Designed miniproteins, single chains, continued (4). Designs and how they scored, part 25

Each design is a single chain, and the fold is of that chain. pLDDT is the mean over its residues in the fold that is shown.

## One batch from the design tools (miniprotein)

Design m12841
Fold by ESMFold2-Fast:
Structure m12841 (fold): chain A 92 residues (1-92)
Amino acid sequence: SMVEKARARAEELQRAIAEDGSEEARRRAAAETARLILEAFGAPELGEALAERILAMSDEEIEAMVKELAELHHKRGGTPEALIEAVREYLE
């Protein structure tokens, strides 16, 4: 499934971060993870838009974004569709 492929790629990126350790490598991995998750859920354009924003963020901004998206996702019911709507709301 696309979700299993996204998980495998996320695990690969996590290993790459552990070996590199740079802030840029972490940002690139976060951006790629966002793209893969949204693509797996059927919203690749949102994944690309979110990834582009992540690449311009600091570590603190990425942590704040993850927290905000998690809160919006939970508020909307915690489904894949809820995550898509949370990302749309965040990007407004």
Scores: mean pLDDT 76

Design m12842
Fold by ESMFold2-Fast:
Structure m12842 (fold): chain A 58 residues (1-58)
Amino acid sequence: LSEEERRILIAAARLAAQLFGRGPTAAEIKTVLRADGVDPARFSDAELLEAAREAGVL
């Protein structure tokens, strides 16, 4: 991931945790990305969950 992509995923994971509760799923993070106009197909589920871990919400 680029530094920009990593920041986007961390922000999406944090927002998913605020909306759906701590421990957001990859599907919940993808929902946030889609709402923000970001195609979640750009990222693997593993990358989404890694971002949630780095965000401190997993």
Scores: mean pLDDT 85

Design m12843
Fold by ESMFold2-Fast:
Structure m12843 (fold): chain A 86 residues (1-86)
Amino acid sequence: EFKEKLEKLIKKYKEVKKTEENADESVDYRIKMLEAIINNDIESAKESIKKLIQLQAEISGVKLTDEQIEKAVNTVLENIKKEEKE
């Protein structure tokens, strides 16, 4: 179920938050992502995932390219879609 896939994303970002204090910001983006998926609003879902990835990279002092971020977001969404179709 896509809810389980979204929880996996949340879990991955929670592990990164062990070294990050912006938990409230991350939680907000996760909620937006869940709502976007329920509404079939893929654009909002992508934006929320993108924000989480960017936040993680900035805190680690690493700059991700737009291409890397887009690929990661698309991979996550493809996995959710596969689960729904499977």
Scores: mean pLDDT 68

Design m12844
Fold by ESMFold2-Fast:
Structure m12844 (fold): chain A 75 residues (1-75)
Amino acid sequence: SAARERAEELLARGIEAARAGDYETALGHFLQAVHAAPDRAYAEELVRRAERELAGLPQAPAIIAVLREAVDSYT
């Protein structure tokens, strides 16, 4: 679906920014990806993928905590 494609594009941009050390830009893209997700289950999948891709980066725990809060706001 277009929503899934958009979310995956934003996830990829977030990963690239995080690997470049631009964690503020990465967080922005990741939040947009979570909000672009069609449902909570897919948003949770995106957060799990981000956590896996950011493993070992010093700011990863802080980024993932913010994304988990964004997912928890889904009804």
Scores: mean pLDDT 84

Design m12845
Fold by ESMFold2-Fast:
Structure m12845 (fold): chain A 68 residues (1-68)
Amino acid sequence: ARERALELAAALEGADRAQFEEAVRRARERLAAIRDLADWERLEKNATPLERVAVLYLLHPAALAAQA
């Protein structure tokens, strides 16, 4: 999980700021809609790589920082 998060964060370095900010906005909307495990599984299946990095950043910002 942590290793995959770093790989997704590395992919983020290729994206511009506007793309990341949009991914964070979408991630917030998706997280607000989550009520159970099935909603979480749908997010994982349908999220783009940038949205997955944004979700991880919103839930565990210290985890990405601690791995640097």
Scores: mean pLDDT 64

Design m12846
Fold by ESMFold2-Fast:
Structure m12846 (fold): chain A 66 residues (1-66)
Amino acid sequence: MIDEIKEAAKQGDVEKVKELLKQAVKEGASEDEIIQMGAAALSAAKREDWGKLLKVTSEALEMASS
């Protein structure tokens, strides 16, 4: 999953990153794991996508913290 998230982020596919993060939450990923995945996406992404990636990571964290 982390490699898939990095690849999607590198391609600028924010929607796929969002889907992968939500899938991780559904599979029982912890809050810490979602943070790590979000950080991996940001590290692979262009800076212009960082705002959108922070938003989708925040949404996934809200789901994981439930």
Scores: mean pLDDT 82

Design m12847
Fold by ESMFold2-Fast:
Structure m12847 (fold): chain A 107 residues (1-107)
Amino acid sequence: KEEIEKLKEKIEKIKKETTDERAKQVADELLELLENEDPIAIRFAKLVIEEYEKLKDASLEETIDALHERLGADRAALRKLLAGDPELDRLTLIALAVQQALGRELA
């Protein structure tokens, strides 16, 4: 319960500080996932926020490199996503990388 409340506080802060509509949408989706109190959803949101806090001052390319090093994310796949989506923000990029990492662990 306390962990969920702290995650919600951090996500709401990100939503208030961002000017990017895509980042606001991802923040809203993370908040909605936490309402179900699903352990996998909580773990997903926690990992996304932890990486976002570590990478808040990083460029998108620096973010891709860090996600590859820390989560084993496919760097080439993330770069293709970035090249194909000019509105792709750091929070969305981190969420996609964490989703890939959890997908591998759950397989």
Scores: mean pLDDT 76

Design m12848
Fold by ESMFold2-Fast:
Structure m12848 (fold): chain A 68 residues (1-68)
Amino acid sequence: MLTPEQIRANLEAAVEVFRALAPHLTPAERARLLEEFRRGAERLIKQHPEMAEEVRRAEAEVEAILAA
């Protein structure tokens, strides 16, 4: 089971990875990765409702990165 600290660190790392990768992705790849991230985020919130705010914030950042 992941701790809240580990979940936060993993979310921050994921955002930075997407930020680094975004300039190298096609529009189709961006759309696919965004959908995959959203599915992962929903599963994570169901398992750790206490982290919902952190997960939603990371999802919003990834959406902004991949939509640009």
Scores: mean pLDDT 83

Design m12849
Fold by ESMFold2-Fast:
Structure m12849 (fold): chain A 99 residues (1-99)
Amino acid sequence: MYNPLFEGAGLSEEQQKGFAEKLAPLIPPEAKGIVSALEKLGITVEPTPNPKTVITEADLRAAGDAVGLSDEQLEIIRKRLQKIAENQKKMGLKEVEIL
C-alpha cells in the first residue's frame, strides 16, 4: 500500500498504522497534507483543544519507539513529514512545523 509518509522507510503495514495512530492526536485537522497521509491508513484526525503547531523530534521518537522503528526509519519519516508540510506552505495552506 503506497503512503508518501512512509516511502523508503521499509515499515510493515502494522508499523505504519501504529505510528500513524500515535502521531494523529498531535496533528491539527488543518494540516491537510499530513491528515491526508494518515487518512490513507484509515486513521481519522479529530479536533483537539490543544493541537501542536510544532512536532518535535521527541514527539516523533515517542511514536517510533512505540512501534519499534530504527533511528534510520524515523529519520526517513521525519524528512517525509517536513516535505509534506513544505508543500502545504507553498500552496498557502495551514501547516505544522516539523523539527
Scores: mean pLDDT 76

Design m12850
Fold by ESMFold2-Fast:
Structure m12850 (fold): chain A 101 residues (1-101)
Amino acid sequence: MEELREAFAEGLERAAEALAANPEAKELLLKGKEAVEADEGNGILEGMRLMYEALKLAFEDPELEPLAEESVKELAERAPELKDQLLGAYEKAKEDAKKKK
């Protein structure tokens, strides 16, 4: 679990750097990293929730959509145990972003 937590936290930090053009998305990803690193209860679940919110913001911007897609792909490669949950959050964020316009 420690290695998975570290990989997910590092991936969230890298996603925050990639999506830095959207300051709100960056802040959400950094908060997700902090939640994962805190290791208090459901840190990974909170990290997933914050990632979903950040991705939703990124998918509202056509210039950030490719960067968000690459960030999720990198996260899935770093934390393969979370791949299904990461891809699920990605698909949901993409659908929900289109509803907001």
Scores: mean pLDDT 79

Design m12851
Fold by ESMFold2-Fast:
Structure m12851 (fold): chain A 75 residues (1-75)
Amino acid sequence: MLTEEEARELAQKFYDLLLNGDIDGAVKVLEELAERKVPKEIQDEIIEFLDSILPYLTPEQREKLKEVKERLKKQ
């Protein structure tokens, strides 16, 4: 499991990549977060951020992020 500090650093990297339009980079970071199990508080923050931005993404970008979001929830 990631420490809270490590999980927050990866979450910040994920947010920065999404805001810069690097969806493929953001997906890779989110997959790392899903595989390494993050603290529930940080997981919930990431999910809320994703849900807020989904309407502004292309259909392909939405599908990729929704798939990894579901993986994050299960781990």
Scores: mean pLDDT 77

Design m12852
Fold by ESMFold2-Fast:
Structure m12852 (fold): chain A 99 residues (1-99)
Amino acid sequence: VSAEAGASSIEEAIALLQKVGEEIKKKEEELVKKMVELGVPEEEARKIVKEATTLILNGKEEEALEYVRKALKELGYSEEVIEKAVELLKELAEFIKSL
């Protein structure tokens, strides 16, 4: 570990980004598991969570929530499952904003 006056702030920013990315991945895995408990297959849950996370990271939270609703509706899930999944994605969005 080398620290230079101009490099130390960049190293701190990189370390923060790595830590944030690791925490986001952990939260995504937790949400996938919760969606599987709702009856969504793991493969579909991972796909939905990844795409929604990308939208949230781009500041498109409302588009992410609408995407999740449409995706689950097209797959034939009940309104109850859709609402619970949207709530989980809202928790992810709040988590990302809190980092």
Scores: mean pLDDT 78

Design m12853
Fold by ESMFold2-Fast:
Structure m12853 (fold): chain A 106 residues (1-106)
Amino acid sequence: SDLKKYAEELAKKAVEEALKAKTPEEGEKAFLSAFNKLIKEVGKNPEVAYSFALSVYKLALTTDNPAVLSGAIKVLDYVLQNIPLSNIDEGVLALGLGVLRWLLSK
């Protein structure tokens, strides 16, 4: 859907901003800003929030950057705690969160 495509575009922009960050905390702020913009525009839509979080996860794996990894962890954790996802989408993001935490711990 167009909203899922918009969520993917916002995720990409958040990663681009996080890559410019000088600290992990600045990267986290870039991701939270993008996610808050999405929620403000489309509400707490589970399918759109999932598309954003999944795109963030996939991009974080390809960049292997501490600010991007920290930001991705914050987004996935927030979505898992605050958005009513389907059981399968929740399982996918929970596994992804574990992978990102493991990568950041190296």
Scores: mean pLDDT 86

Design m12854
Fold by ESMFold2-Fast:
Structure m12854 (fold): chain A 92 residues (1-92)
Amino acid sequence: SSFTAIDELPEEVLKKLEEFAEAAAPALEAVAARVTAADAEKVEELLRTIQEELEKIIRGEITAEEALRRLAEKFRELGLEEEAEILEAKLE
């Protein structure tokens, strides 16, 4: 596990992680519903991006909103335009 114990994170960081997870969940569920073995490389790149953005939130380097914007950009780069739109709808 690359994460320190989650229960030891500051409450403010936990809230940001929850906001990110709740906003990202519908888009990730849409990806999961349609991906196949042929999409394995796209899924790997997406998971890597999510991990990097979560680490930046934990370090206090970015907001949940900025992390979601970057994730939406990665969805578009991977040809997941509908999923990017779902994420962008959560960004105000």
Scores: mean pLDDT 76

Design m12855
Fold by ESMFold2-Fast:
Structure m12855 (fold): chain A 76 residues (1-76)
Amino acid sequence: STQLIDLGTKEMTAESEEEAAKQAVELVEKAAGKKPASVRVDVTRLSETEAEVGVVALFQGETTQLVVLKVRVKLK
């Protein structure tokens, strides 16, 4: 069976979309306490100062877990 773990929506400040994506993945790995089998990261630049990052991470074990995180990012 597959379990969904929704970490909700978080906010962060970053200097770039690349930094924001990296930090979002690190938040998911820290919350799970282990490295995912696969990660999908979608970054959408909304304006000069705003972006959204979505993370979907797959963890495999005795049960499959999908961990999802959305981040609103303020770009400096």
Scores: mean pLDDT 84

Design m12856
Fold by ESMFold2-Fast:
Structure m12856 (fold): chain A 83 residues (1-83)
Amino acid sequence: EDLEKEAEEKVEEAEKAYEAGDLKSAKLYYLEAARIYVQLEDLDGAIEVLKKLLKLLEENNASKEEIEEVREMIKDLEEKKKE
């Protein structure tokens, strides 16, 4: 019910999964955390989480398509912050 706490817990689970070498779970948890931050209108939180995911993808030689998808998500959220 506390969505902000849920988002924080998803980030922690993503970091634990990454430390354990479970890249699939790490990616999923980061995406879920970013989604929750967007629902909360916390665009800064969503951007921070997506940047962590982007770093994970770049450091682990993910596909160009997957990397570009996350970059596009970050750019879209950065544009939404302009007021």
Scores: mean pLDDT 85

Design m12857
Fold by ESMFold2-Fast:
Structure m12857 (fold): chain A 80 residues (1-80)
Amino acid sequence: APPGISFISREAIDKALEALGLPIDPSKSDQEKALEVLLKHMEIGYEYDEEKNVYIDKGSGQEFKKETILEKIKELVGLP
């Protein structure tokens, strides 16, 4: 099967939201919840530098372009 977050159970997504301190909204789709988890992980793991227009990995200091991070997130969640 192709790689993606569509194979993650709702329970796993909800637990990830709880672990990140995010609200569990039952009106949101599993895909929307999974996107929130990924965006929160990006905020925790990466710092945005406005001057350079890049995201910096807080652990490694490696710089990534915004479009590269967004493309990776879109591929993981199956968004267009």
Scores: mean pLDDT 67

Design m12858
Fold by ESMFold2-Fast:
Structure m12858 (fold): chain A 89 residues (1-89)
Amino acid sequence: MKKVTITVTELDKNIIGKEFKAGEKETFYLGKGPFSNIAEKALPDLPPDTLVTVTFKVDGKIEIGDKITVEYEARLDSADLTITKIEKG
């Protein structure tokens, strides 16, 4: 399993102010879900339309300026991203 820390510079309007809980998951095609900007920043080499699952391991909100730590695993036609830490900016 690989780990990367990114700084949130853009956030989709649908998740602004949203409180997440540990264990929450969202699955989407890259470019079509509200976590696409985060996924592309964590894994810039992902092909378009890759099936991505984002899982929260921590409670909290994501805001512009935050640093998030993502554990990831890329497979044939999919990628799993786990948000393990949110540090406020």
Scores: mean pLDDT 82

Design m12859
Fold by ESMFold2-Fast:
Structure m12859 (fold): chain A 71 residues (1-71)
Amino acid sequence: DECDAIVEEAIKKAEELLEEAKKEEDAAKYAGLALNAIGAVLDAVLECGRLFGEEARKRAWEIAKEFGKSL
């Protein structure tokens, strides 16, 4: 599934950014890394909608919500 692959890759990048953020003692740097991680996943969901249509966007959003619940 093309959409699943896009979102899973974005989540992997987001998890890498969040692991980096966990090492930050500076709240502003932590916030920046966390926002970048969230932005990457949201961009992937929107891209799925643009490339594959509304049903693909809905599937991508469900994957993104499950990731968000793990935060």
Scores: mean pLDDT 77

Design m12860
Fold by ESMFold2-Fast:
Structure m12860 (fold): chain A 94 residues (1-94)
Amino acid sequence: MGLTEMRLLSEGIRVGPEGLTLERALEYAGMSRQQFYDVFPSLDALKATTERLLNAVDRGLELTKKALETVGTDRKKILEYLKKEVAERAAAEA
């Protein structure tokens, strides 16, 4: 992922996908319309990528909360629990 993509995604995360406009993204990133289309084919593609990142963060927070409730505050046990849950969910979707 390039620096330009990260700038656009940062604005998308800041305002949320529904609040994200092309004009706002261009102004925040300090780029032209052409530079935008060099990294994303459309505003909808940027919104979709932002949604995927936000969903990954939300999932991470929920998994961490579940780990704390299940194994307590031991850092090693929390990481072991999270690794197992991620692997099991990946296997279930395969």
Scores: mean pLDDT 73

Design m12861
Fold by ESMFold2-Fast:
Structure m12861 (fold): chain A 59 residues (1-59)
Amino acid sequence: VSREQLVALATELIREHGSEYSAEELIDKLIERVEERFGQRVSREQAIAALSEALEQLK
């Protein structure tokens, strides 16, 4: 999965559940969604980086 795709999924997740999920839940849910849609397992570090980048882009 590309960085661009990962950030796009992170942005979707934040928009759908950002107020509902904790930071830890968002990390876990992003990893799950990437695996479901692309068949690839990303690291926790990659998920955190993508969520941080998505949050910056949304501001």
Scores: mean pLDDT 80

Design m12862
Fold by ESMFold2-Fast:
Structure m12862 (fold): chain A 91 residues (1-91)
Amino acid sequence: MEVLRERAEFTVSALAAARLGSAMLAGIAVAALEEHPDAVRVVATLTAEGGRTAVAVATRQPDGRLVVEATPADPLRAGQRVTLEVEVELG
């Protein structure tokens, strides 16, 4: 199984978007899974300063349907840095 990893860091302005973190992470995970037809699972993780995290997992079913599960992010403080990590598992 091959794993592709992507990482991005966001400034304070992007943290406002990350307050919708679970919905945004679910969208990112689905988009990554759709972009990679051979992908079986995507894990998107949002980490803030202080170790707060949110996770979304998108999985491709054998019939081609996508299943997404996401956890809400903890409340973010102004000025925090956020790291987005996306891990794509190829089948």
Scores: mean pLDDT 70

Design m12863
Fold by ESMFold2-Fast:
Structure m12863 (fold): chain A 84 residues (1-84)
Amino acid sequence: DVEEKLARQRERAALLSKVPQSLLDRLKEAALKGDLETVRRLADEMESLGVPRSDAFLWAAAYAMEKGKYDSAMGLAALAREAR
C-alpha cells in the first residue's frame, strides 16, 4: 500500500528530524567506512533521542547502499535485523 509506505517514510523522517545534523553526519561517515562498531555507538545515542536502533541501522544501510558501499550496507542490514 502506497499510503502505508508514505506514512512510514514520514514517521522515519520525523524521528530523524529530532537528531542533530552532526550526529547524522557522523553516522554517514561511519557507514561509508564500514565502521560497524561506531554505527552501533551512534545508534545508541540516537535511541536516547527517541529513534529505534533498528531504524538507525536501516537508514545507515540505505545510505551505504546508495553510495555503493555494499559490504557495509550488508553488515548494517544484519545489525538492523538483530536489533528488532
Scores: mean pLDDT 78

Design m12864
Fold by ESMFold2-Fast:
Structure m12864 (fold): chain A 80 residues (1-80)
Amino acid sequence: IEELLKELEEAIKNRDFGKLIKSIKELLTHELSEEEIKRIVELLSQDEQALIIGKYVLENSEPSETKEKLLELLDEVEKK
C-alpha cells in the first residue's frame, strides 16, 4: 500500500496520467484503511487534472465500499 501511495504521489507530481490510472486501479484491489483512503483523496486534490482523472477511474471501477468512500470524500473536497 505505501509503495502504491508513493507511486500515486509521483504520478501526480510528474503528470503521468497513465501511471496515475494504474496506481488507482491497483489500490482499489486492496482493502484500504480509512487513513489510506483519506491520503488518496489528499493526493488527488493537489492537482485539478489528477482529481478529474481519479474520479473517472473510480466511476468506471466495480462497486465497492472503498470506491463509495473515496467518491464521497472527493465530492467533499470539490465542495470547498
Scores: mean pLDDT 75

Design m12865
Fold by ESMFold2-Fast:
Structure m12865 (fold): chain A 57 residues (1-57)
Amino acid sequence: MEKEKQSLLNQAGAEFMTAEAYRKFADWGSNQPIAEEYRQKADEAEKRGQELLEKAK
């Protein structure tokens, strides 16, 4: 149980870092159509991170 909880917390952290990376990419390519896709992927990663945090408690 403890090891699984720690794994979920680590995965949540990775998802939040992925969301930040996509937001930076969207900002960098703000004049390109792909910026919209990066924003959506960032939102999805943040949501997955939050779901993992809820599951870990």
Scores: mean pLDDT 78

Design m12866
Fold by ESMFold2-Fast:
Structure m12866 (fold): chain A 106 residues (1-106)
Amino acid sequence: KLEEAIELMEKAVEALENNDIEKAIEYLEKAKELLRGLNTPEALKAAEYLDKAIEALKNGDIKSAAEYLAIAARYLADEALNQNNDELAEKAREIGQRAQELADKL
């Protein structure tokens, strides 16, 4: 479910803001699974960037992970718009902005 995937991504960004890398990875793995289940081009692209973020986190590269999360958020916003859910698209954009701000500080 797209809403659940976006909520998990928000929790992952919050975990990164609090330096909880292990919890961030856990939330991103769950979000990735949900997005793969949607099987749309935008959801699959978002899942690809979540996978890249997870690998970056495992390598200690929090900056690259946050940059990948910002990219994933743009694909999630596009998927929400494809579902005619403007509120969910705005939530995805806000999460992406938080991820980009985190990257810019690192």
Scores: mean pLDDT 89

Design m12867
Fold by ESMFold2-Fast:
Structure m12867 (fold): chain A 71 residues (1-71)
Amino acid sequence: SDEALRAAAERMFKAAVDFAESLGIDTSPARAAWAATTDPAQGLTKAVSAIVSQLSDEEQRALSERLNAAA
């Protein structure tokens, strides 16, 4: 259902933000993108993109693992 997809995207979004904040990354752009986007998949994609651009390759791998676990 759309509700279940939104709940999964919200869990993944929270996991991404928590991870980024643990690294001292400013998550304001990611939070703004999530809040401004009605479609949860698009909101998650925009938020994750804002975070990923600030991460090393190793941190990007760690983020991917956390997103898969949260879904």
Scores: mean pLDDT 87

Design m12868
Fold by ESMFold2-Fast:
Structure m12868 (fold): chain A 74 residues (1-74)
Amino acid sequence: MEEELKEVLKKAEELGIITKEQRDLMLKSIEKGEFSEEELKFYLEYLKKLIEIEKTKDKELADKFREELEKKFE
């Protein structure tokens, strides 16, 4: 889990989805054990979706992702 999330964070930074500072902060939080297993899974899934949207630049995929986020936080 943690190693997979680290790889995904690296890819997100390389694609400009997150900043170096955001990646460093997230890595620090992972190393400190600040995230639950559910939170680690959530961020892993979240970043994978962002990477896919950025690679495809697909408006339909972006819209579907936004709908999923709204449902998760409402």
Scores: mean pLDDT 74

Design m12869
Fold by ESMFold2-Fast:
Structure m12869 (fold): chain A 99 residues (1-99)
Amino acid sequence: ALREAVDRLRALASELRKEAEKEKNPDHKEQLRGLSDTLLRAAELAERGDLEGAIRLVRAAKDEAERLAKENEDNKDFKRILEKTARELEEALRLLEEA
């Protein structure tokens, strides 16, 4: 569970960074980079045994992704990225809570 959660968080952070590089909207680019950085920090905390800290960061990132998706309903591509991010973070949370 823990190893899978860490691997998923790092993979998702990498995907978000790649999406940020493709993004033309500077606010969206910054938001995707911020999410990526938060997920890398969550993975580091989980690896160090701070599961409570990791869970808090992943929950915050999931809430942010869901909020941004709602605020950007008219931007289909950005919304799709954020909805995928929220789903992946829900699975990462489940794995961290089982650890």
Scores: mean pLDDT 88

Design m12870
Fold by ESMFold2-Fast:
Structure m12870 (fold): chain A 105 residues (1-105)
Amino acid sequence: LLKEIRELLEKAKEAVEKRDFETAAELLNEISQKVAELTRQAIARGDKELARLAVELGASASLMYLTVQMTLQGKADPEEAAKTVLKTLERMLEIVEEMERLEKE
């Protein structure tokens, strides 16, 4: 599941770099779905640290989805939106790396 989320984040980053916001929106929606599953699994196991990171990751994905949708509707500047989304995607990748370290326990 974490490997799939990482691969989707890398694809989303590539789409945003190309200003392909339609593909980025689809990928962010898939990320949100997989992160929701990960969050449910972490809560079921009582893993508070993994659950916290998963919630942060999900919140970021949802906010970036809104940013991309607003850009597609012409309500946000594409260049400014791309810059914000790319920085957030890099932070999300750092969260995934932290979660991967926790799974080795």
Scores: mean pLDDT 84

Design m12871
Fold by ESMFold2-Fast:
Structure m12871 (fold): chain A 67 residues (1-67)
Amino acid sequence: SAREIAEEIFKEADVDGDGYVPKELAVPLIAERVGVSEARAAEVLARYGDTKLDFEQLVAAVEELLE
């Protein structure tokens, strides 16, 4: 599910431990786990936050990519 994928990405990419994931780390992890290009992942992530994503924003982005 999108939430399970987001949980895996969040655990790996929340390097600050502040509850946010940098987009530069999220893009390749989403691309690999969802099976989309990094360009497509970056396009969808551009609609959420500025440089970082919270957990619910990451879930929403993954759900959009799984459609």
Scores: mean pLDDT 78

Design m12872
Fold by ESMFold2-Fast:
Structure m12872 (fold): chain A 85 residues (1-85)
Amino acid sequence: SPVTVTVTVKAEGKTPEEIEKDGREKLEKVEKAVRGVPGVTGIESEIDPEKGLGYVTVTAEDREAAERAAEAASKVEGVVEVTIQ
């Protein structure tokens, strides 16, 4: 059964525009890191500028692929939380 990994990044900046830009750059780096992991079948990202948070939802084919995706994501600067469901 597919396993979901949720990656949370903290977006930083002095203005809403800077926070959105920082968040998008961090989300892109997470997406790139997990895209290279065998068994990753889906990647979606969203930003919540009001909270200064970004989220990447990774769909993995199994738990082993999910654990590898979580490890890859955790190495990206600005990642504050990684959860496997």
Scores: mean pLDDT 87

Design m12873
Fold by ESMFold2-Fast:
Structure m12873 (fold): chain A 80 residues (1-80)
Amino acid sequence: MEKEVEEKKEEISETLEKSQEENLSPEEMVEKLKPLLEKYFEATKKLFEEKYPNNPEYVKEIEKEIEELIKDAIEKIKKA
């Protein structure tokens, strides 16, 4: 589970770097990154549900934080 989250982070970073090297438009970068960010969100959610079964409030806080990070990442790509 933890390795899956790290793999998704790496995949996002590599895709972003490759997209910058290929001079893709911000819209094309968002389309490529969106499914990876969604997979990262799901993997992270599962990981925290397993690690913190006795603290569902903390898991919900992490979910919100990841949703905010995804929104911020998409906005930064669109502005770049």
Scores: mean pLDDT 72

Design m12874
Fold by ESMFold2-Fast:
Structure m12874 (fold): chain A 69 residues (1-69)
Amino acid sequence: MEEKKKEEEREKLRKSIDAVIDNTVADLQARRGLSPEEVAALRTQAHAAGDENLKIVEEDEKKREELKK
């Protein structure tokens, strides 16, 4: 049960990260006048960074579980 709960939380976090990326890219495009190619490249890099951040969050959760004991 704990594994399924962590997977659901990870999916929610991934969706939140995707939404933040979309909003950030839209804001940067509006402010900086980015080309469609630049927007696509930025989104690709941001999604890769988001996946890396998810791994960091998972590691942090393990540390917090240890502290709760």
Scores: mean pLDDT 71

Design m12875
Fold by ESMFold2-Fast:
Order: sequence, then C-alpha cells, then structure tokens
Structure m12875 (fold): chain A 88 residues (1-88)
Amino acid sequence: KLSVEELLRLFELYIWEDVKDTLFLELTETPDGTQTFPELPKEHAEVIKEVLETGDGSLLDEEFKEALETLIEKALEKKDPRLLKTKV
C-alpha cells in the first residue's frame, strides 16, 4: 500500500500539476451530472485541498486515502497503464 506522503506526491505530480485548476473547479463547483471525478464526497475534496495547501498528509486518514488512491489509479491508467502495473 502507498503511504499518505506517497499519495500526496503522486496527486501533485500526476493530477495536480496537469489539471489543478480544472480539478479544483470540479471539486468545488461541480454541476449536477458532471463526472470528472465521480462520487468524490465534498468533505474528501476539501481535505485533499487543505493537504495540498499545507503539505500536511496527516489530514488524509484511511477513508480519504482510499478515495485518493482510486483517483490516482484512474488518472495514471488514462496517462499510462504500464505505470499502474509496474507499481502493483
């Protein structure tokens, strides 16, 4: 399993850098029916934002970590499926 710090780093490198503005808007102002990151609870999105702003991974408990892992896996699969297979 990935550590919270590794998840934060992967989010920053593979998701945040490429789509940070779009992701931020989708997480805070997502319209009904828009599925950029489907089924992500608002509280998870707010925690992720705070962690990225403060750099404090301790805010990501096991429940939030699982949601973030799912987002990272989907993002990496879309960019390069080989990265997921190599990591696993």
Scores: mean pLDDT 52

